# Designs tried in a protein design run: designed miniproteins, single chains. Part 61

Each design is a single chain, and the fold is of that chain. pLDDT is the mean over its residues in the fold that is shown.

## One batch from the design tools (miniprotein)

Design m2255
Fold by ESMFold2-Fast:
Structure m2255 (fold): chain A 90 residues (1-90)
Amino acid sequence: MKPSIEEQLEEALARIREALAAGDRDTAFAIIEEVNGTINEAVAAGEISEEEAKELLIRFYEEVIRLAREHGDEETVAAAEAILAHIKAK
């Protein structure tokens, strides 16, 4: 059975936390890109609405910002804040 999008996001956040704790920013960014792809594909497939996708992405990036700040990764914070601002403005 396919895991829910919320379950996939929770798993991705756990992986991002581990990558940031290890100082592996490349892995953290790869996981962020994977999540964006998963959400976009789910919208295209009609599995979730654009409004639900927006809410999920806002929560996801707010958690990414929090985790990056916890680990002192200012570049990931800046990147995630820029993406979050773009999502909220749309």
Scores: mean pLDDT 82

Design m2256
Fold by ESMFold2-Fast:
Structure m2256 (fold): chain A 71 residues (1-71)
Amino acid sequence: SPSGTQSIVDNLLNISEEAEKLGMKETSEKLRKAGEDVRKDPSLLAGGAKTMQEGLEKVNKMKEEMEKMLS
């Protein structure tokens, strides 16, 4: 449904913003582009979901590395 597509788009954009706050500009841009691509073409939803999952994993790893640097 359009609502389901919007949820993936919103998640991609939210993770993109979190990546940007962590200084992960390339990851942030990839996630933002994926969100916009899915918004324009919902047939790309499966690819967007994969990009979302990969982006979330990278953001979580960066958070762990930053936590270790601050300790």
Scores: mean pLDDT 81

Design m2257
Fold by ESMFold2-Fast:
Structure m2257 (fold): chain A 58 residues (1-58)
Amino acid sequence: MVEILEKMREASVPPILEARRKAESSDPETAEKLRQQGQAEAAKNAKKVYEELGAPPL
């Protein structure tokens, strides 16, 4: 429920923030690649968290 959405959001935010920080210190071409990778990792992490939390919590 709300807890699952919160965990998915928590897992998505860090990759995006890290990609943005790395993009700032890189050239524009690499920055765009890092931004795309960050979004892909965020989606992947969200799916993993959803699948993991689909099972009964401890």
Scores: mean pLDDT 70

Design m2258
Fold by ESMFold2-Fast:
Structure m2258 (fold): chain A 72 residues (1-72)
Amino acid sequence: MEELEKAIEEARKRVEEARAQGYTPRFLVVEGPLAEANAAIVKTLGPEVHAAWDAGKPVYVETVLTGATVPA
């Protein structure tokens, strides 16, 4: 859990800097002790990312928080 939280904090700092430059924010989600929560996030992001995590390897999952699809 600490590993995941720390990874997100590091990513947030980098994203904050990028956002100041006008880039869309991204978060890095690290596969860790919160596998259940991570699996749900990865599954929502897409099958390719889910497949990488499903392989059981330590991966960094990047997700773009801006540009969410709104039902028309």
Scores: mean pLDDT 48

Design m2259
Fold by ESMFold2-Fast:
Structure m2259 (fold): chain A 59 residues (1-59)
Amino acid sequence: SADAEKAAAGAKAAAEAGDAAGASTLGYQMPRHNGEEYGRAAAEAGARGDAAASAEFAQ
C-alpha cells in the first residue's frame, strides 16, 4: 500500500543514514580485530530494517 511504501522509504533512508555514519568512521579505521564492532553496527541496522519491513509487508 502507499502507506507501507512510504514507511519503507523512510526506514531505508534512516538505515542508510545510520549505516553511513558508522561506515564513515570504520572506513578510515579498519583495526584488525574490530570485525565485532562492525558486526554490531550491522546488526543494529538490520534490526531497524527488520522492524520496518515487518510493519510494511503487513500482507
Scores: mean pLDDT 47

Design m2260
Fold by ESMFold2-Fast:
Structure m2260 (fold): chain A 89 residues (1-89)
Amino acid sequence: SMAEAKARAEELAVQLAAAVDRGDQAAIRRLVAEIERLLREHPEVFEFTRQSLIRYLSLSTHPRAPELVARIAAARDLAQFLAALRAYR
């Protein structure tokens, strides 16, 4: 359901923000892959996923987090959003 997809998107956004904050590259790669899979199955939750990621990543103290937030916010469609996540990992 859309509600379950949104719940999973928020869970993944929280986990990715935490992985970015601690600089855990292996966790970042795994979580980006999971987000890609979720959005391939549920493209309708793309905007919710993007907003959740911006919200939680904006709380990160990691020096690379602002760059990722800017790229995610500038993405005009799902393809650009996924490209931004892939480039970061």
Scores: mean pLDDT 87

Design m2261
Fold by ESMFold2-Fast:
Structure m2261 (fold): chain A 79 residues (1-79)
Amino acid sequence: LEEEARELEEELKPYEEELLEAEKKAIEEAKKIAEEEGITDIEEIFKIYGEKLVELVPEELRETVRRAIELAREAAKKA
């Protein structure tokens, strides 16, 4: 999982600034939705974050970002 995450990180490196801005926004929106809906399950919150992140990144990156989200979700599930 970490090896696959590193490969995706290298692919996304040229877009790092745009991704950081999108990640910050997606985290803020996911937290707001979780608080508003009373969601305390980390897995559900992470799913919302992932959906928001995909919406906020450039269309060219959506497939790569979705793959990264799935890897992160699997890592969170094991934690």
Scores: mean pLDDT 73

Design m2262
Fold by ESMFold2-Fast:
Structure m2262 (fold): chain A 96 residues (1-96)
Amino acid sequence: SEAQKAFDRYQEALDKGEEGPLLERARAIRSVALAIQATGEVLGIYIAKKKGDEEGLKRYEASLAQVRAEAARDPETAALVDKTIEDFEKNIEKLE
């Protein structure tokens, strides 16, 4: 995906020792964007389970796995995404 290519490009620039507030900010924005996407996928899984939408469930689970795979390229991003998923799942359960 274009999002994956952008993440790979920023990660490569950081790995090459390119220092700059713009690159650091772009990485931080990417990490937050992945965390937000993860919350949407978790919500989609929750709704699909409630409706018995087996195809929707498979799609949202596959999308969440992809978000986790993209986040896993950076340990700090992976930790943020995992924590965001856990916190959001707990909050969804409290709404019932």
Scores: mean pLDDT 79

Design m2264
Fold by ESMFold2-Fast:
Structure m2264 (fold): chain A 73 residues (1-73)
Amino acid sequence: MAEELLEKAKKHYEEGNYDEAIKYFQKAVELDPDSLVAAKAYTLLAKIYRDRGELEKAQEYLDKSIEVIKKLL
């Protein structure tokens, strides 16, 4: 389930395994793209890219998170 993939991604993120975290966050989004899970995954992807200094990619993922949240309201 998308929630399980989100949990695996968060664990990798907390351990500093950014490449694995990105992989699982992307899988969670692909499985359930218009959901709270996808919004959370996009937010954490934005944080990873921000932490890596890739501000343009961070902004893209943050915008995607906002777009999904707007669909849920």
Scores: mean pLDDT 84

Design m2265
Fold by ESMFold2-Fast:
Structure m2265 (fold): chain A 97 residues (1-97)
Amino acid sequence: MDLAEGGLAFLQGDYEKAIEYYQKVIEKDPDDAQAWLNLGEVYFGAGDYEKAIEAYEKAIELDPRDETAWRNLAKTYEAAGDLEKAKEVREELKKIS
């Protein structure tokens, strides 16, 4: 449900505002897997692949069957140039699909 406000900031390229929004959600509920997923997407858009990976890994820790988080993690590893990690993540995704 954080998708509307944070997603709009993200679509406008306002990564700082989107990060601030999702960080506030996580401060209130650190187990909100969707907020971690959204934060990862914002970091990916900003080109901060290390922080995107950390956020997606947290989303997967909270919801291991979130196929979107696994796909985004693989995509982020590819963008970061870690093709072996991207392949490993895709193989894990096949086990839950």
Scores: mean pLDDT 82

Design m2266
Fold by ESMFold2-Fast:
Structure m2266 (fold): chain A 65 residues (1-65)
Amino acid sequence: HMEQEIEDLKKKAEIYRSNAEAAKRAADGLKPVPEESAIVRKAADTYQKLADEYEKRAKELEENL
């Protein structure tokens, strides 16, 4: 049970981390349009924060096994 939950949380962290990286690349491509680039950078920051939170949650559960 707990092992599966930890695995699922790690997968979610990877997905959000991947989304953050993709958003950062997209923002770099939008440099000629500063306002749009800023919006995409904000999205990347949000995805990175979510990835970090899921990774932390997975680590906490793993430590309590």
Scores: mean pLDDT 79

Design m2267
Fold by ESMFold2-Fast:
Structure m2267 (fold): chain A 107 residues (1-107)
Amino acid sequence: PRPRPTPEELRRAVELAEQAVDHARKGIEAAKAGNYDEAIKHFEQAASLAVLAATLLGDDELARRAYEHGQKAIEAAKAGNYDEAIKHMEELLEVARTLLERARARL
């Protein structure tokens, strides 16, 4: 097992998870509005931030889920499959919310 996150790493994980939630929401809203270039930029930010937050928490399963849903959302969006992209981004949003809850619970 990995060493426990420090209080500074926990605070950083909260900040990253909050930003991941915000970018995932904005990406979903942009995609639903037909602003696909904006949606892709938010999807890339949400995925990266969620993976970093999960890594700081030592949660390998949530890191994998964030990476996989982020990749599938970006790939679907670039292929013009926006309904599929939104589904994967909604899954990433739930991962980011779970990371935020777990990081806050450890503080």
Scores: mean pLDDT 88

Design m2268
Fold by ESMFold2-Fast:
Structure m2268 (fold): chain A 62 residues (1-62)
Amino acid sequence: MKDKVDEAYEAAKEIVREKLAAGASEKEAIEEAKRYLVEKYGLPEHLAEMLARTALREVLAA
């Protein structure tokens, strides 16, 4: 069974990838993913930021 946090993390990676492809900065990609995770998944802001930053690192490393 997939955890809500796992689903949020996959969503963060998709948002980061989409924003970078559209020409957004790394900072903008993190802020957009963080906002989405807080609003849609109800994650605490500090956890949403951690997931967004980790997602950015994975997207850039791929």
Scores: mean pLDDT 80

Design m2269
Fold by ESMFold2-Fast:
Structure m2269 (fold): chain A 85 residues (1-85)
Amino acid sequence: MKEGEELFKKGDLEKAIEAYEEEIKKNPSAELYLNLGRTLFYLGKLDEAIEYFQQALDLAKKENDKKLIAEAQTNITSTRLLKEA
């Protein structure tokens, strides 16, 4: 069920965070950590976004998912650059 993604699309970012956190508690995945990080990024919570992107990267590396590794690294770099702007 993509409840967090649906809430994100509606712009209900606080509820999207809660839904992603509940999904992670049931079945953690690199994709869910990426989605949570992106939602926090849009709320301007850049430090928290980086923490979740780092968790996504660590999990993606364990799964040997090259696409998710690249996505997590890109999101970490982009978020850090935005903090320096």
Scores: mean pLDDT 83

Design m2270
Fold by ESMFold2-Fast:
Parts: C-alpha cells; structure tokens; sequence
Structure m2270 (fold): chain A 66 residues (1-66)
C-alpha cells in the first residue's frame, strides 16, 4: 500500500515534468488517499531538488486541495 503511494507520487511528478497538469493532480490525489504524509514529503523533496518546477508543483497541490 505504501508502494502504491510511492508509485502514484512518482507518476504525479512525471506528469508535472511533462506538462500534464490534469494527470498530475489526479495522481497526486491518489497518492494522498493512500498515504498523505508520504505524498507531501515526495512533492516537497522534489521542489527542493528542482526549484524551477516549484510553481507548477505548488499549483498541483493547491488544485488537489480544492
């Protein structure tokens, strides 16, 4: 179950990189349903590693919270 959360978080991050905003939001929501702490940690770590994607990642998180 934690493995599924990691897989969805990874897919969400790949969707962000590919500009697929709709899929990024969908995968992030699935990751949060499985393990919200792990999903948030994965996205925060990616923002630190790739600050140029920070705005896109923050937008996905905001949309998922709506």
Amino acid sequence: KKVEAINYAGKAIQAVRNGDFEKAVEYYKKARELDPELADLAFEQYKLMHPELKEKIDEVKKKADE
Scores: mean pLDDT 79

Design m2271
Fold by ESMFold2-Fast:
Structure m2271 (fold): chain A 85 residues (1-85)
Amino acid sequence: SAEEEAKLKEADELALEAGKLAEEGKYEEALELVKKAMEILHSLGPEYERALDALAGNAIKLFESLGKKDLAEELREFVEELKEE
């Protein structure tokens, strides 16, 4: 539907902005945008679980590569909590 397409686009835009914020050293802001993008993908249903897992995995790897292991762990916990909902 048009609403589903709009949500998917919003999730993509949030993920791109999170990447830019992480490049600027705004790691907590980047984490919050990644979480919002993941919440949107989760709300779209099981068919988007692969996309959610890919976004989460890429973001976790990015935070770890930047030495932000605490934020990477927070994101892992958030993924587990989302999947329980």
Scores: mean pLDDT 86

Design m2272
Fold by ESMFold2-Fast:
Structure m2272 (fold): chain A 60 residues (1-60)
Amino acid sequence: SLSKIIGHILTGIGYELEGKFDEAIKHYEEALNLARKEFGEDSPLVKFIEKKLEELKQKK
């Protein structure tokens, strides 16, 4: 459901603000998996989450 996707995104943002990038990545990966299943791979939401994960993985 959309509410689960948004929940994972908001939790990921919370972990980012704390500097907990590994935890943030896990929540964004869960949001990505759910968004792909619900909206498909070409959706704007999926593209947003993919970009966010790329940025976070570069901070390692």
Scores: mean pLDDT 83

Design m2274
Fold by ESMFold2-Fast:
Structure m2274 (fold): chain A 64 residues (1-64)
Amino acid sequence: MDELLEELRKLLEEAGLPEELIERILQLIKDGRYDAAGALLASHLPEELFAKAAEIIRQIAELE
């Protein structure tokens, strides 16, 4: 889980998202709020980067 969260963090940092927003998204994922995290990502990322982020979130969700 931590490895996938770090991978997601790096993707979001490279996409230019603010640190505060990145921390919020990661916290939502840790809280199991994948729907809310996905909605924020869809609002802030281009379609191609959103697809990559969504895949990482899907992998995290499947670990539970």
Scores: mean pLDDT 82

Design m2275
Fold by ESMFold2-Fast:
Structure m2275 (fold): chain A 107 residues (1-107)
Amino acid sequence: AAIDALLNGDFERALRIYEENPEDADAQVARGMIYYLQGKYDEAIKDFEKAIELDPNNALAYTVLGRAYYKKGELDKAIEYFRKALEINPDNKVAKRLLEKVEAEKA
């Protein structure tokens, strides 16, 4: 799967899976994460938004979308998307930790 290739550092394989399956939500997330790691946050956001359009219950897509907005300094949007990730998966420790961090920065 595209996410498994990404987690193993095989970015070429992750991109190939995306090219073969552009309407797969996980493939969109995987390419978006590659853009995110390259600092291409606007391109990453587009891929994560497409992943959410394909699968509205993808908690990972919301978590990484929040991370991308945080990197752009858009703290309110980051908080919104981390909250969405937690609505889908309340046990998402990554989204919870990032939400607490961003809320503290706004206080």
Scores: mean pLDDT 83

Design m2276
Fold by ESMFold2-Fast:
Structure m2276 (fold): chain A 80 residues (1-80)
Amino acid sequence: SLETTLKVIELESEITLLRMLVYVLSREENPDPELKKKVLERVEELEKRLEELKEKYNIPEERYEELLRELEEIRERVEE
């Protein structure tokens, strides 16, 4: 329970950092394509961590869906 909670908080903090980075990128006239690629690679890594949280730590389905949607939104915004 505590271990699961800490893993979820860790993932949420990583998602928050990516959202901040995407916000900064959205303010650029010519955003760096290499940085956009790195953000997408990080989103893929966090999606894998989220699947591990579901499979091994049995997080609630509602929480899983919420975090997955947040990652999908970040991916979509970066690809704008």
Scores: mean pLDDT 83

Design m2277
Fold by ESMFold2-Fast:
Structure m2277 (fold): chain A 98 residues (1-98)
Amino acid sequence: MAEELRRMAENVERAAERAIEAIEAGDDLEAEAYRALVLMQAEIAAKLLEKLGLKEEAEKVREAARAFAEAVDAKDIEAARKAAKEIVETLRRAAEKV
């Protein structure tokens, strides 16, 4: 379980970096694709956290994923980085508890 949460954190981090690079390049289709990947990984992780009894961490991941989606839609790179970091750090901290 700890390894799965760490792997999900790495997947979110990479997908978020690709979404941000796509925004900087003006590639709206690629940005949308990686935005969707971040949301998918975050939701899978949140469901896993709920099953582990980590409800507060699950809610935090979902809230950060929503903030990431809104930031990508607004092309706000700094907000997108902040939201992605929140997802990644929450997942890494949760991995230490299981």
Scores: mean pLDDT 89

Design m2278
Fold by ESMFold2-Fast:
Structure m2278 (fold): chain A 70 residues (1-70)
Amino acid sequence: SAAAELERKLALARREGELRARAEALKKLPNAESIKVERLDEVTFRATATGKEGTVEVEVVDKRAEALLK
């Protein structure tokens, strides 16, 4: 069904969005000792990276999930 296909595509998009959030945090703090990712809403992730250099927070919009929900 169209609903089942949308759910499957959203699950894949959200997995990609989480990985992208982690990658963006690592770009800002390459030597991060820990990374936490939180989903703030249906299309937005926040990643918090912490290391010896300090703490960095990044927010990313999951463009694929956003497109699927429009």
Scores: mean pLDDT 82

Design m2279
Fold by ESMFold2-Fast:
Structure m2279 (fold): chain A 101 residues (1-101)
Amino acid sequence: MSDEEADALVAVLERLAKSDLVEVSVSGRTLAITPKDTEEGRAEAERFAEELRAIPAVEVRRVGDRIVARLKEEGWASMSPEQQARIEAAMEAAHQAGLAQ
Protein backbone atom coordinates (compact mmCIF):
# COMPACT_ATOMS: atom_id res chain seq x y z
CA MET A 1 0.00 0.00 0.00
CA SER A 2 1.22 3.52 -0.76
CA ASP A 3 1.72 6.08 2.02
CA GLU A 4 -0.87 8.28 0.27
CA GLU A 5 -3.48 5.47 0.44
CA ALA A 6 -2.64 4.79 4.11
CA ASP A 7 -2.90 8.53 4.90
CA ALA A 8 -6.28 8.71 3.12
CA LEU A 9 -7.64 5.74 5.09
CA VAL A 10 -6.40 7.16 8.43
CA ALA A 11 -7.97 10.55 7.59
CA VAL A 12 -11.36 8.92 6.83
CA LEU A 13 -11.19 6.85 10.05
CA GLU A 14 -10.37 9.95 12.13
CA ARG A 15 -13.34 11.85 10.63
CA LEU A 16 -15.61 8.83 11.28
CA ALA A 17 -14.55 8.84 14.95
CA LYS A 18 -15.44 12.56 15.22
CA SER A 19 -18.73 12.50 13.28
CA ASP A 20 -22.00 13.06 15.19
CA LEU A 21 -24.10 12.24 12.09
CA VAL A 22 -23.10 8.55 11.85
CA GLU A 23 -22.46 5.75 14.33
CA VAL A 24 -19.39 3.58 13.76
CA SER A 25 -18.63 0.08 15.00
CA VAL A 26 -15.43 -1.86 14.40
CA SER A 27 -14.93 -5.64 14.34
CA GLY A 28 -11.43 -6.72 13.32
CA ARG A 29 -10.77 -5.08 9.95
CA THR A 30 -14.48 -4.35 9.28
CA LEU A 31 -16.25 -1.03 9.85
CA ALA A 32 -20.02 -0.68 10.05
CA ILE A 33 -21.27 2.88 9.48
CA THR A 34 -24.89 3.50 10.49
CA PRO A 35 -26.40 6.91 9.60
CA LYS A 36 -28.53 8.82 12.09
CA ASP A 37 -32.23 8.78 11.13
CA THR A 38 -31.90 12.15 9.34
CA GLU A 39 -31.32 13.29 5.75
CA GLU A 40 -27.98 14.78 6.85
CA GLY A 41 -26.94 11.49 8.50
CA ARG A 42 -27.71 9.49 5.35
CA ALA A 43 -25.85 12.02 3.15
CA GLU A 44 -22.80 11.87 5.48
CA ALA A 45 -22.75 8.04 5.40
CA GLU A 46 -22.87 8.13 1.57
CA ARG A 47 -19.93 10.59 1.49
CA PHE A 48 -17.90 8.28 3.76
CA ALA A 49 -18.82 5.31 1.52
CA GLU A 50 -17.61 7.23 -1.56
CA GLU A 51 -14.30 8.16 0.12
CA LEU A 52 -13.73 4.56 1.27
CA ARG A 53 -14.52 3.20 -2.23
CA ALA A 54 -11.74 5.45 -3.59
CA ILE A 55 -9.20 3.46 -1.51
CA PRO A 56 -8.28 0.28 -3.47
CA ALA A 57 -7.52 -1.74 -0.30
CA VAL A 58 -11.10 -1.23 1.02
CA GLU A 59 -14.21 -3.19 -0.01
CA VAL A 60 -17.46 -1.25 0.54
CA ARG A 61 -20.95 -2.77 0.62
CA ARG A 62 -24.39 -1.42 1.49
CA VAL A 63 -26.50 -3.55 3.89
CA GLY A 64 -29.85 -1.82 4.30
CA ASP A 65 -29.10 1.69 5.58
CA ARG A 66 -25.63 0.62 6.82
CA ILE A 67 -22.34 0.96 4.98
CA VAL A 68 -19.97 -1.96 5.62
CA ALA A 69 -16.32 -1.32 4.77
CA ARG A 70 -13.75 -4.11 5.02
CA LEU A 71 -9.98 -3.87 4.67
CA LYS A 72 -8.97 -6.51 2.09
CA GLU A 73 -6.53 -9.19 3.28
CA GLU A 74 -4.23 -8.47 0.31
CA GLY A 75 -4.36 -4.74 1.12
CA TRP A 76 -3.47 -5.36 4.78
CA ALA A 77 -0.65 -7.79 3.87
CA SER A 78 0.83 -5.19 1.45
CA MET A 79 1.23 -2.61 4.25
CA SER A 80 4.44 -1.83 6.11
CA PRO A 81 4.40 -2.49 9.90
CA GLU A 82 4.26 1.30 10.42
CA GLN A 83 1.23 1.64 8.11
CA GLN A 84 -0.50 -1.29 9.89
CA ALA A 85 0.14 0.33 13.30
CA ARG A 86 -1.29 3.70 12.14
CA ILE A 87 -4.42 2.08 10.71
CA GLU A 88 -4.91 -0.16 13.79
CA ALA A 89 -4.64 2.95 16.00
CA ALA A 90 -7.17 4.86 13.86
CA MET A 91 -9.58 1.89 13.86
CA GLU A 92 -9.24 1.55 17.65
CA ALA A 93 -10.04 5.27 18.03
CA ALA A 94 -13.16 4.80 15.86
CA HIS A 95 -14.13 1.73 17.92
CA GLN A 96 -13.78 3.66 21.21
CA ALA A 97 -15.85 6.55 19.80
CA GLY A 98 -18.60 4.06 18.90
CA LEU A 99 -18.51 2.50 22.39
CA ALA A 100 -18.86 5.97 24.00
CA GLN A 101 -22.32 6.29 22.38
Scores: mean pLDDT 81

Design m2280
Fold by ESMFold2-Fast:
Structure m2280 (fold): chain A 66 residues (1-66)
Amino acid sequence: MNLTEEERKRIRELVRKILEAAANGDTDAMEQALAELQRVLDELVKKGKITPEQAQAILDAARRAA
């Protein structure tokens, strides 16, 4: 996986936002953060930096953690 430090930081930041929204019971904020994470992961797949399977695994892990 050839992610830059900035790209890894962005993914961690979005996962943190999802967890924070879930902890606060803010379903709308959680769904918005999940949609943004999906968009970032889709861009990384298009750039060939991660596989579609890796992107799905990250999204599923974020949903389960929430």
Scores: mean pLDDT 81

Design m2281
Fold by ESMFold2-Fast:
Structure m2281 (fold): chain A 93 residues (1-93)
Amino acid sequence: GPLLEEAREALRRAEEAFEAGDLEAALEHLRRAIDLAFRALLEGEDPEEALELLERALELARRIVEEHPENLEAQILEGIGRLVIGVARLIYG
């Protein structure tokens, strides 16, 4: 659905920004991807695709935390990603 399409685009832009060394843009797009994918899950768009996007977003957040361990926003996004995936698996697994 439309939220998952926007989430996928936001995640793609987050990945591109991170590879380009633009940490601020990477975190902005990553936050948007997590928000959109979680909203898609709550609104009943494809739960499997929403979970896949959230797991990919969590992996990117983990990579950012590994390279920038002092970045609080990256740590928060990783924590949110873990929580959201845990809740989703509890409800839809």
Scores: mean pLDDT 87

Design m2282
Fold by ESMFold2-Fast:
Formats: sequence, structure tokens, C-alpha cells
Structure m2282 (fold): chain A 55 residues (1-55)
Amino acid sequence: GELYLRAAMHDLGLSEAEVQRLLAMSREEAVAWLMETKGLSRAQAEGALEALRRG
């Protein structure tokens, strides 16, 4: 729900625009962007993307 999405945005330092962009990307593109831009590991990036997709 919305609560999980907001928590994930806060934890990752993501804006609403960045979340919309990530959700529009393929899974591999979104994971790569999170790893490169936010310095996450692949496992962390995959977990973060799943949290955003659940919201």
C-alpha cells in the first residue's frame, strides 16, 4: 500500500518523479539505475524495487 511506498521513498531518498521513472523502466534497468545512482548492491536494489512495486 501507500505506506510501504512512502517508507521505501524515504529510505532510498527518492522523489515522486524518480519513483515514477523507476516504475516505467524494465526490472533490469531499474535495478541498474538504483545500483549506479544510489550505490545499492544488486540484492538491495531488487528488494527496494519490490518494495516500490508493492506500494
Scores: mean pLDDT 75

Design m2283
Fold by ESMFold2-Fast:
Structure m2283 (fold): chain A 55 residues (1-55)
Amino acid sequence: MIVHAEVSGLRPEDLPRLVKATNEALNASTPEEAEKILRDAAKEIGARLDRIVVE
């Protein structure tokens, strides 16, 4: 599974949390679960998820 996301408002110190969420999303069983993982991570760090594509 490949995930492409456009994120705004990301702080450098929050990058490790987003990377971890991306790895979890890549191991998700469905595209819907992958999207939820990324959305939840973005919300936790206060970033905006502007676009997401799961392939």
Scores: mean pLDDT 78

Design m2284
Fold by ESMFold2-Fast:
Structure m2284 (fold): chain A 75 residues (1-75)
Amino acid sequence: SAKELEEAIEKGIKELEEFENSLKNPSKEAKEYLEKAKKKLEEALEAVKEGKLEEAYKLAGEAIEYVKKAVKAEE
C-alpha cells in the first residue's frame, strides 16, 4: 500500500542519516553520492504523499543506486 511504501521510505531516510553520521572522514565522492541518495529518498517520499506511486518507486530505486556508488567509492 501507499502507507507501507511511505513508512519504508521514511525508515530508509532515517537509516541513511544514521549511516552517514557513523562515518569517520568519508571521501568527498562518497559524501556527494550519499547526499544524492538522501535527496532522491526525500523526492520519493513527496511522490508517495502525492499518490505518484510509480514515480516514488523509481526515485527510491535511484536512491539505492547512489548508496551503492557511495559504498563503492569507500572501497
Scores: mean pLDDT 84

Design m2285
Fold by ESMFold2-Fast:
Structure m2285 (fold): chain A 58 residues (1-58)
Amino acid sequence: GAEELRRIAEELRKVADRFEAAGKASTPEQAKVLNEIGKLAREAADRYEAEADALASQ
């Protein structure tokens, strides 16, 4: 249900935060890759949250 999608979104945001933190502690070359992974995780989180909102509105 909607609550499960919100939990997945929350976990994905935590993953994104971890990859961004790792990027700040890495070389510039590694940081680019880590930041891209973090960006993808945040975009996925936003989509799951939007789906949860749509389900909650039914």
Scores: mean pLDDT 84

Design m2286
Fold by ESMFold2-Fast:
Formats: C-alpha cells, structure tokens, sequence
Structure m2286 (fold): chain A 60 residues (1-60)
C-alpha cells in the first residue's frame, strides 16, 4: 500500500518533468529498483498506467 503511493509519486514526477512522457531507460531503471524492494511487477505496471493517465490529463 505505501509502496504504491511512492511508485505513483515517482512516475508522476518523472512524467510531468518530461511533458507527459518518460524514457524507456528511466522506466526500466525505476521498475528494477521497485522489484528489488519486493513490489510486484503487476502493481508497478498498474501504478505507472494510472500515473501516466493522471499526468497526461493534467497537461491537457
């Protein structure tokens, strides 16, 4: 639960800084770091999708 909030915040910040996008290398690095912390890949992907949608909506 706490990890999901941290993932959403990190992805949202990265997307906002890059105009609604994030580099593949940066995303892979973030996902590897979160997997190393024991966060399931499905939770990381779900949080990234949600964060991307929220940032893209805010930028429009």
Amino acid sequence: AAATAAITAAVSAALAANGGTISTAAYIALKKALLAQGVPAADIDAAAIAASAAVNAALR
Scores: mean pLDDT 69

Design m2287
Fold by ESMFold2-Fast:
Structure m2287 (fold): chain A 61 residues (1-61)
Amino acid sequence: TATQHAIRAAKALMDGNDEEALRHADEAVAASTPEQAKGIRDALARLAEDLGHTETAERLR
């Protein structure tokens, strides 16, 4: 599900694996409606910003 992919993306961000996070984020978005996809991208981008991964946050938007 989109939620499971989003959870894996968040875990990858916390682990410092930005490439893995972007891959899982793309999978979450692909499994989502357009409305859900925006919410997922915004939430993951916010998490990346809070962790100091500014470049990754911009790629998640």
Scores: mean pLDDT 83

Design m2288
Fold by ESMFold2-Fast:
Structure m2288 (fold): chain A 85 residues (1-85)
Amino acid sequence: MSKKEEEEKKKEEEVNKVLKEYFDLILELNELKRELENKELDKKEKEELLKKIEELEKRIEELLPKVEEAFKWIEERVKEVGKKL
């Protein structure tokens, strides 16, 4: 394999990892928000859920620059594949 193919595989793995983490966090956030809306929660349970939501939102914000880079990389690869067709 050429050095280019090896670098491309590493970038693909990084992109897939970032996107998987991002979507996993979004799904978890949606589940916690659903629990907050649908359950009659006591003060302690509400506080714990809000804390978990805040932690997930912070983690999503920290991932956003990497997610944007991942989407840009995918868009560039899709454009390159389109040119070969």
Scores: mean pLDDT 78

Design m2289
Fold by ESMFold2-Fast:
Structure m2289 (fold): chain A 63 residues (1-63)
Amino acid sequence: DLEERLEELEQRAVDLINEGKTEEGMRALELVSQARKALNAGDEERAKQLLEEAEEVIEEAEE
């Protein structure tokens, strides 16, 4: 479920900001926001790409 994945990644991005990784967390939030807009527009492929980019940013920051 793309919407559930959006919420999960949004929370993880906020957690990064709370841990002091503000730049990475803000970048991930921007990508999640763009993915939400794409999903609302019916562009599921674009939403998936943006979520993949957000997850990559989050995972690199969590290393």
Scores: mean pLDDT 83

Design m2290
Fold by ESMFold2-Fast:
Structure m2290 (fold): chain A 77 residues (1-77)
Amino acid sequence: MAQIDREKLMEAILEVMEATVARTGDPRLAALTAEMRRAFEAGDYDRALGLFEEALGLLSPEERAAFTAELLARLRA
């Protein structure tokens, strides 16, 4: 299997997080996801990952399970 690029991984994370924001309607998650996108667009992947860890803390166990399943599906596409 091809090695997963850090940039491809981050883009997949952002896509799944944006889908989660659309599903949940959580304004805090929306704000963190917007900051993650800005960090990613600026090439600051370390900051984007830190914001991602904070966003994961806002998700329920069920939402985290759904997030993981969708992320894996996108990375295998």
Scores: mean pLDDT 79

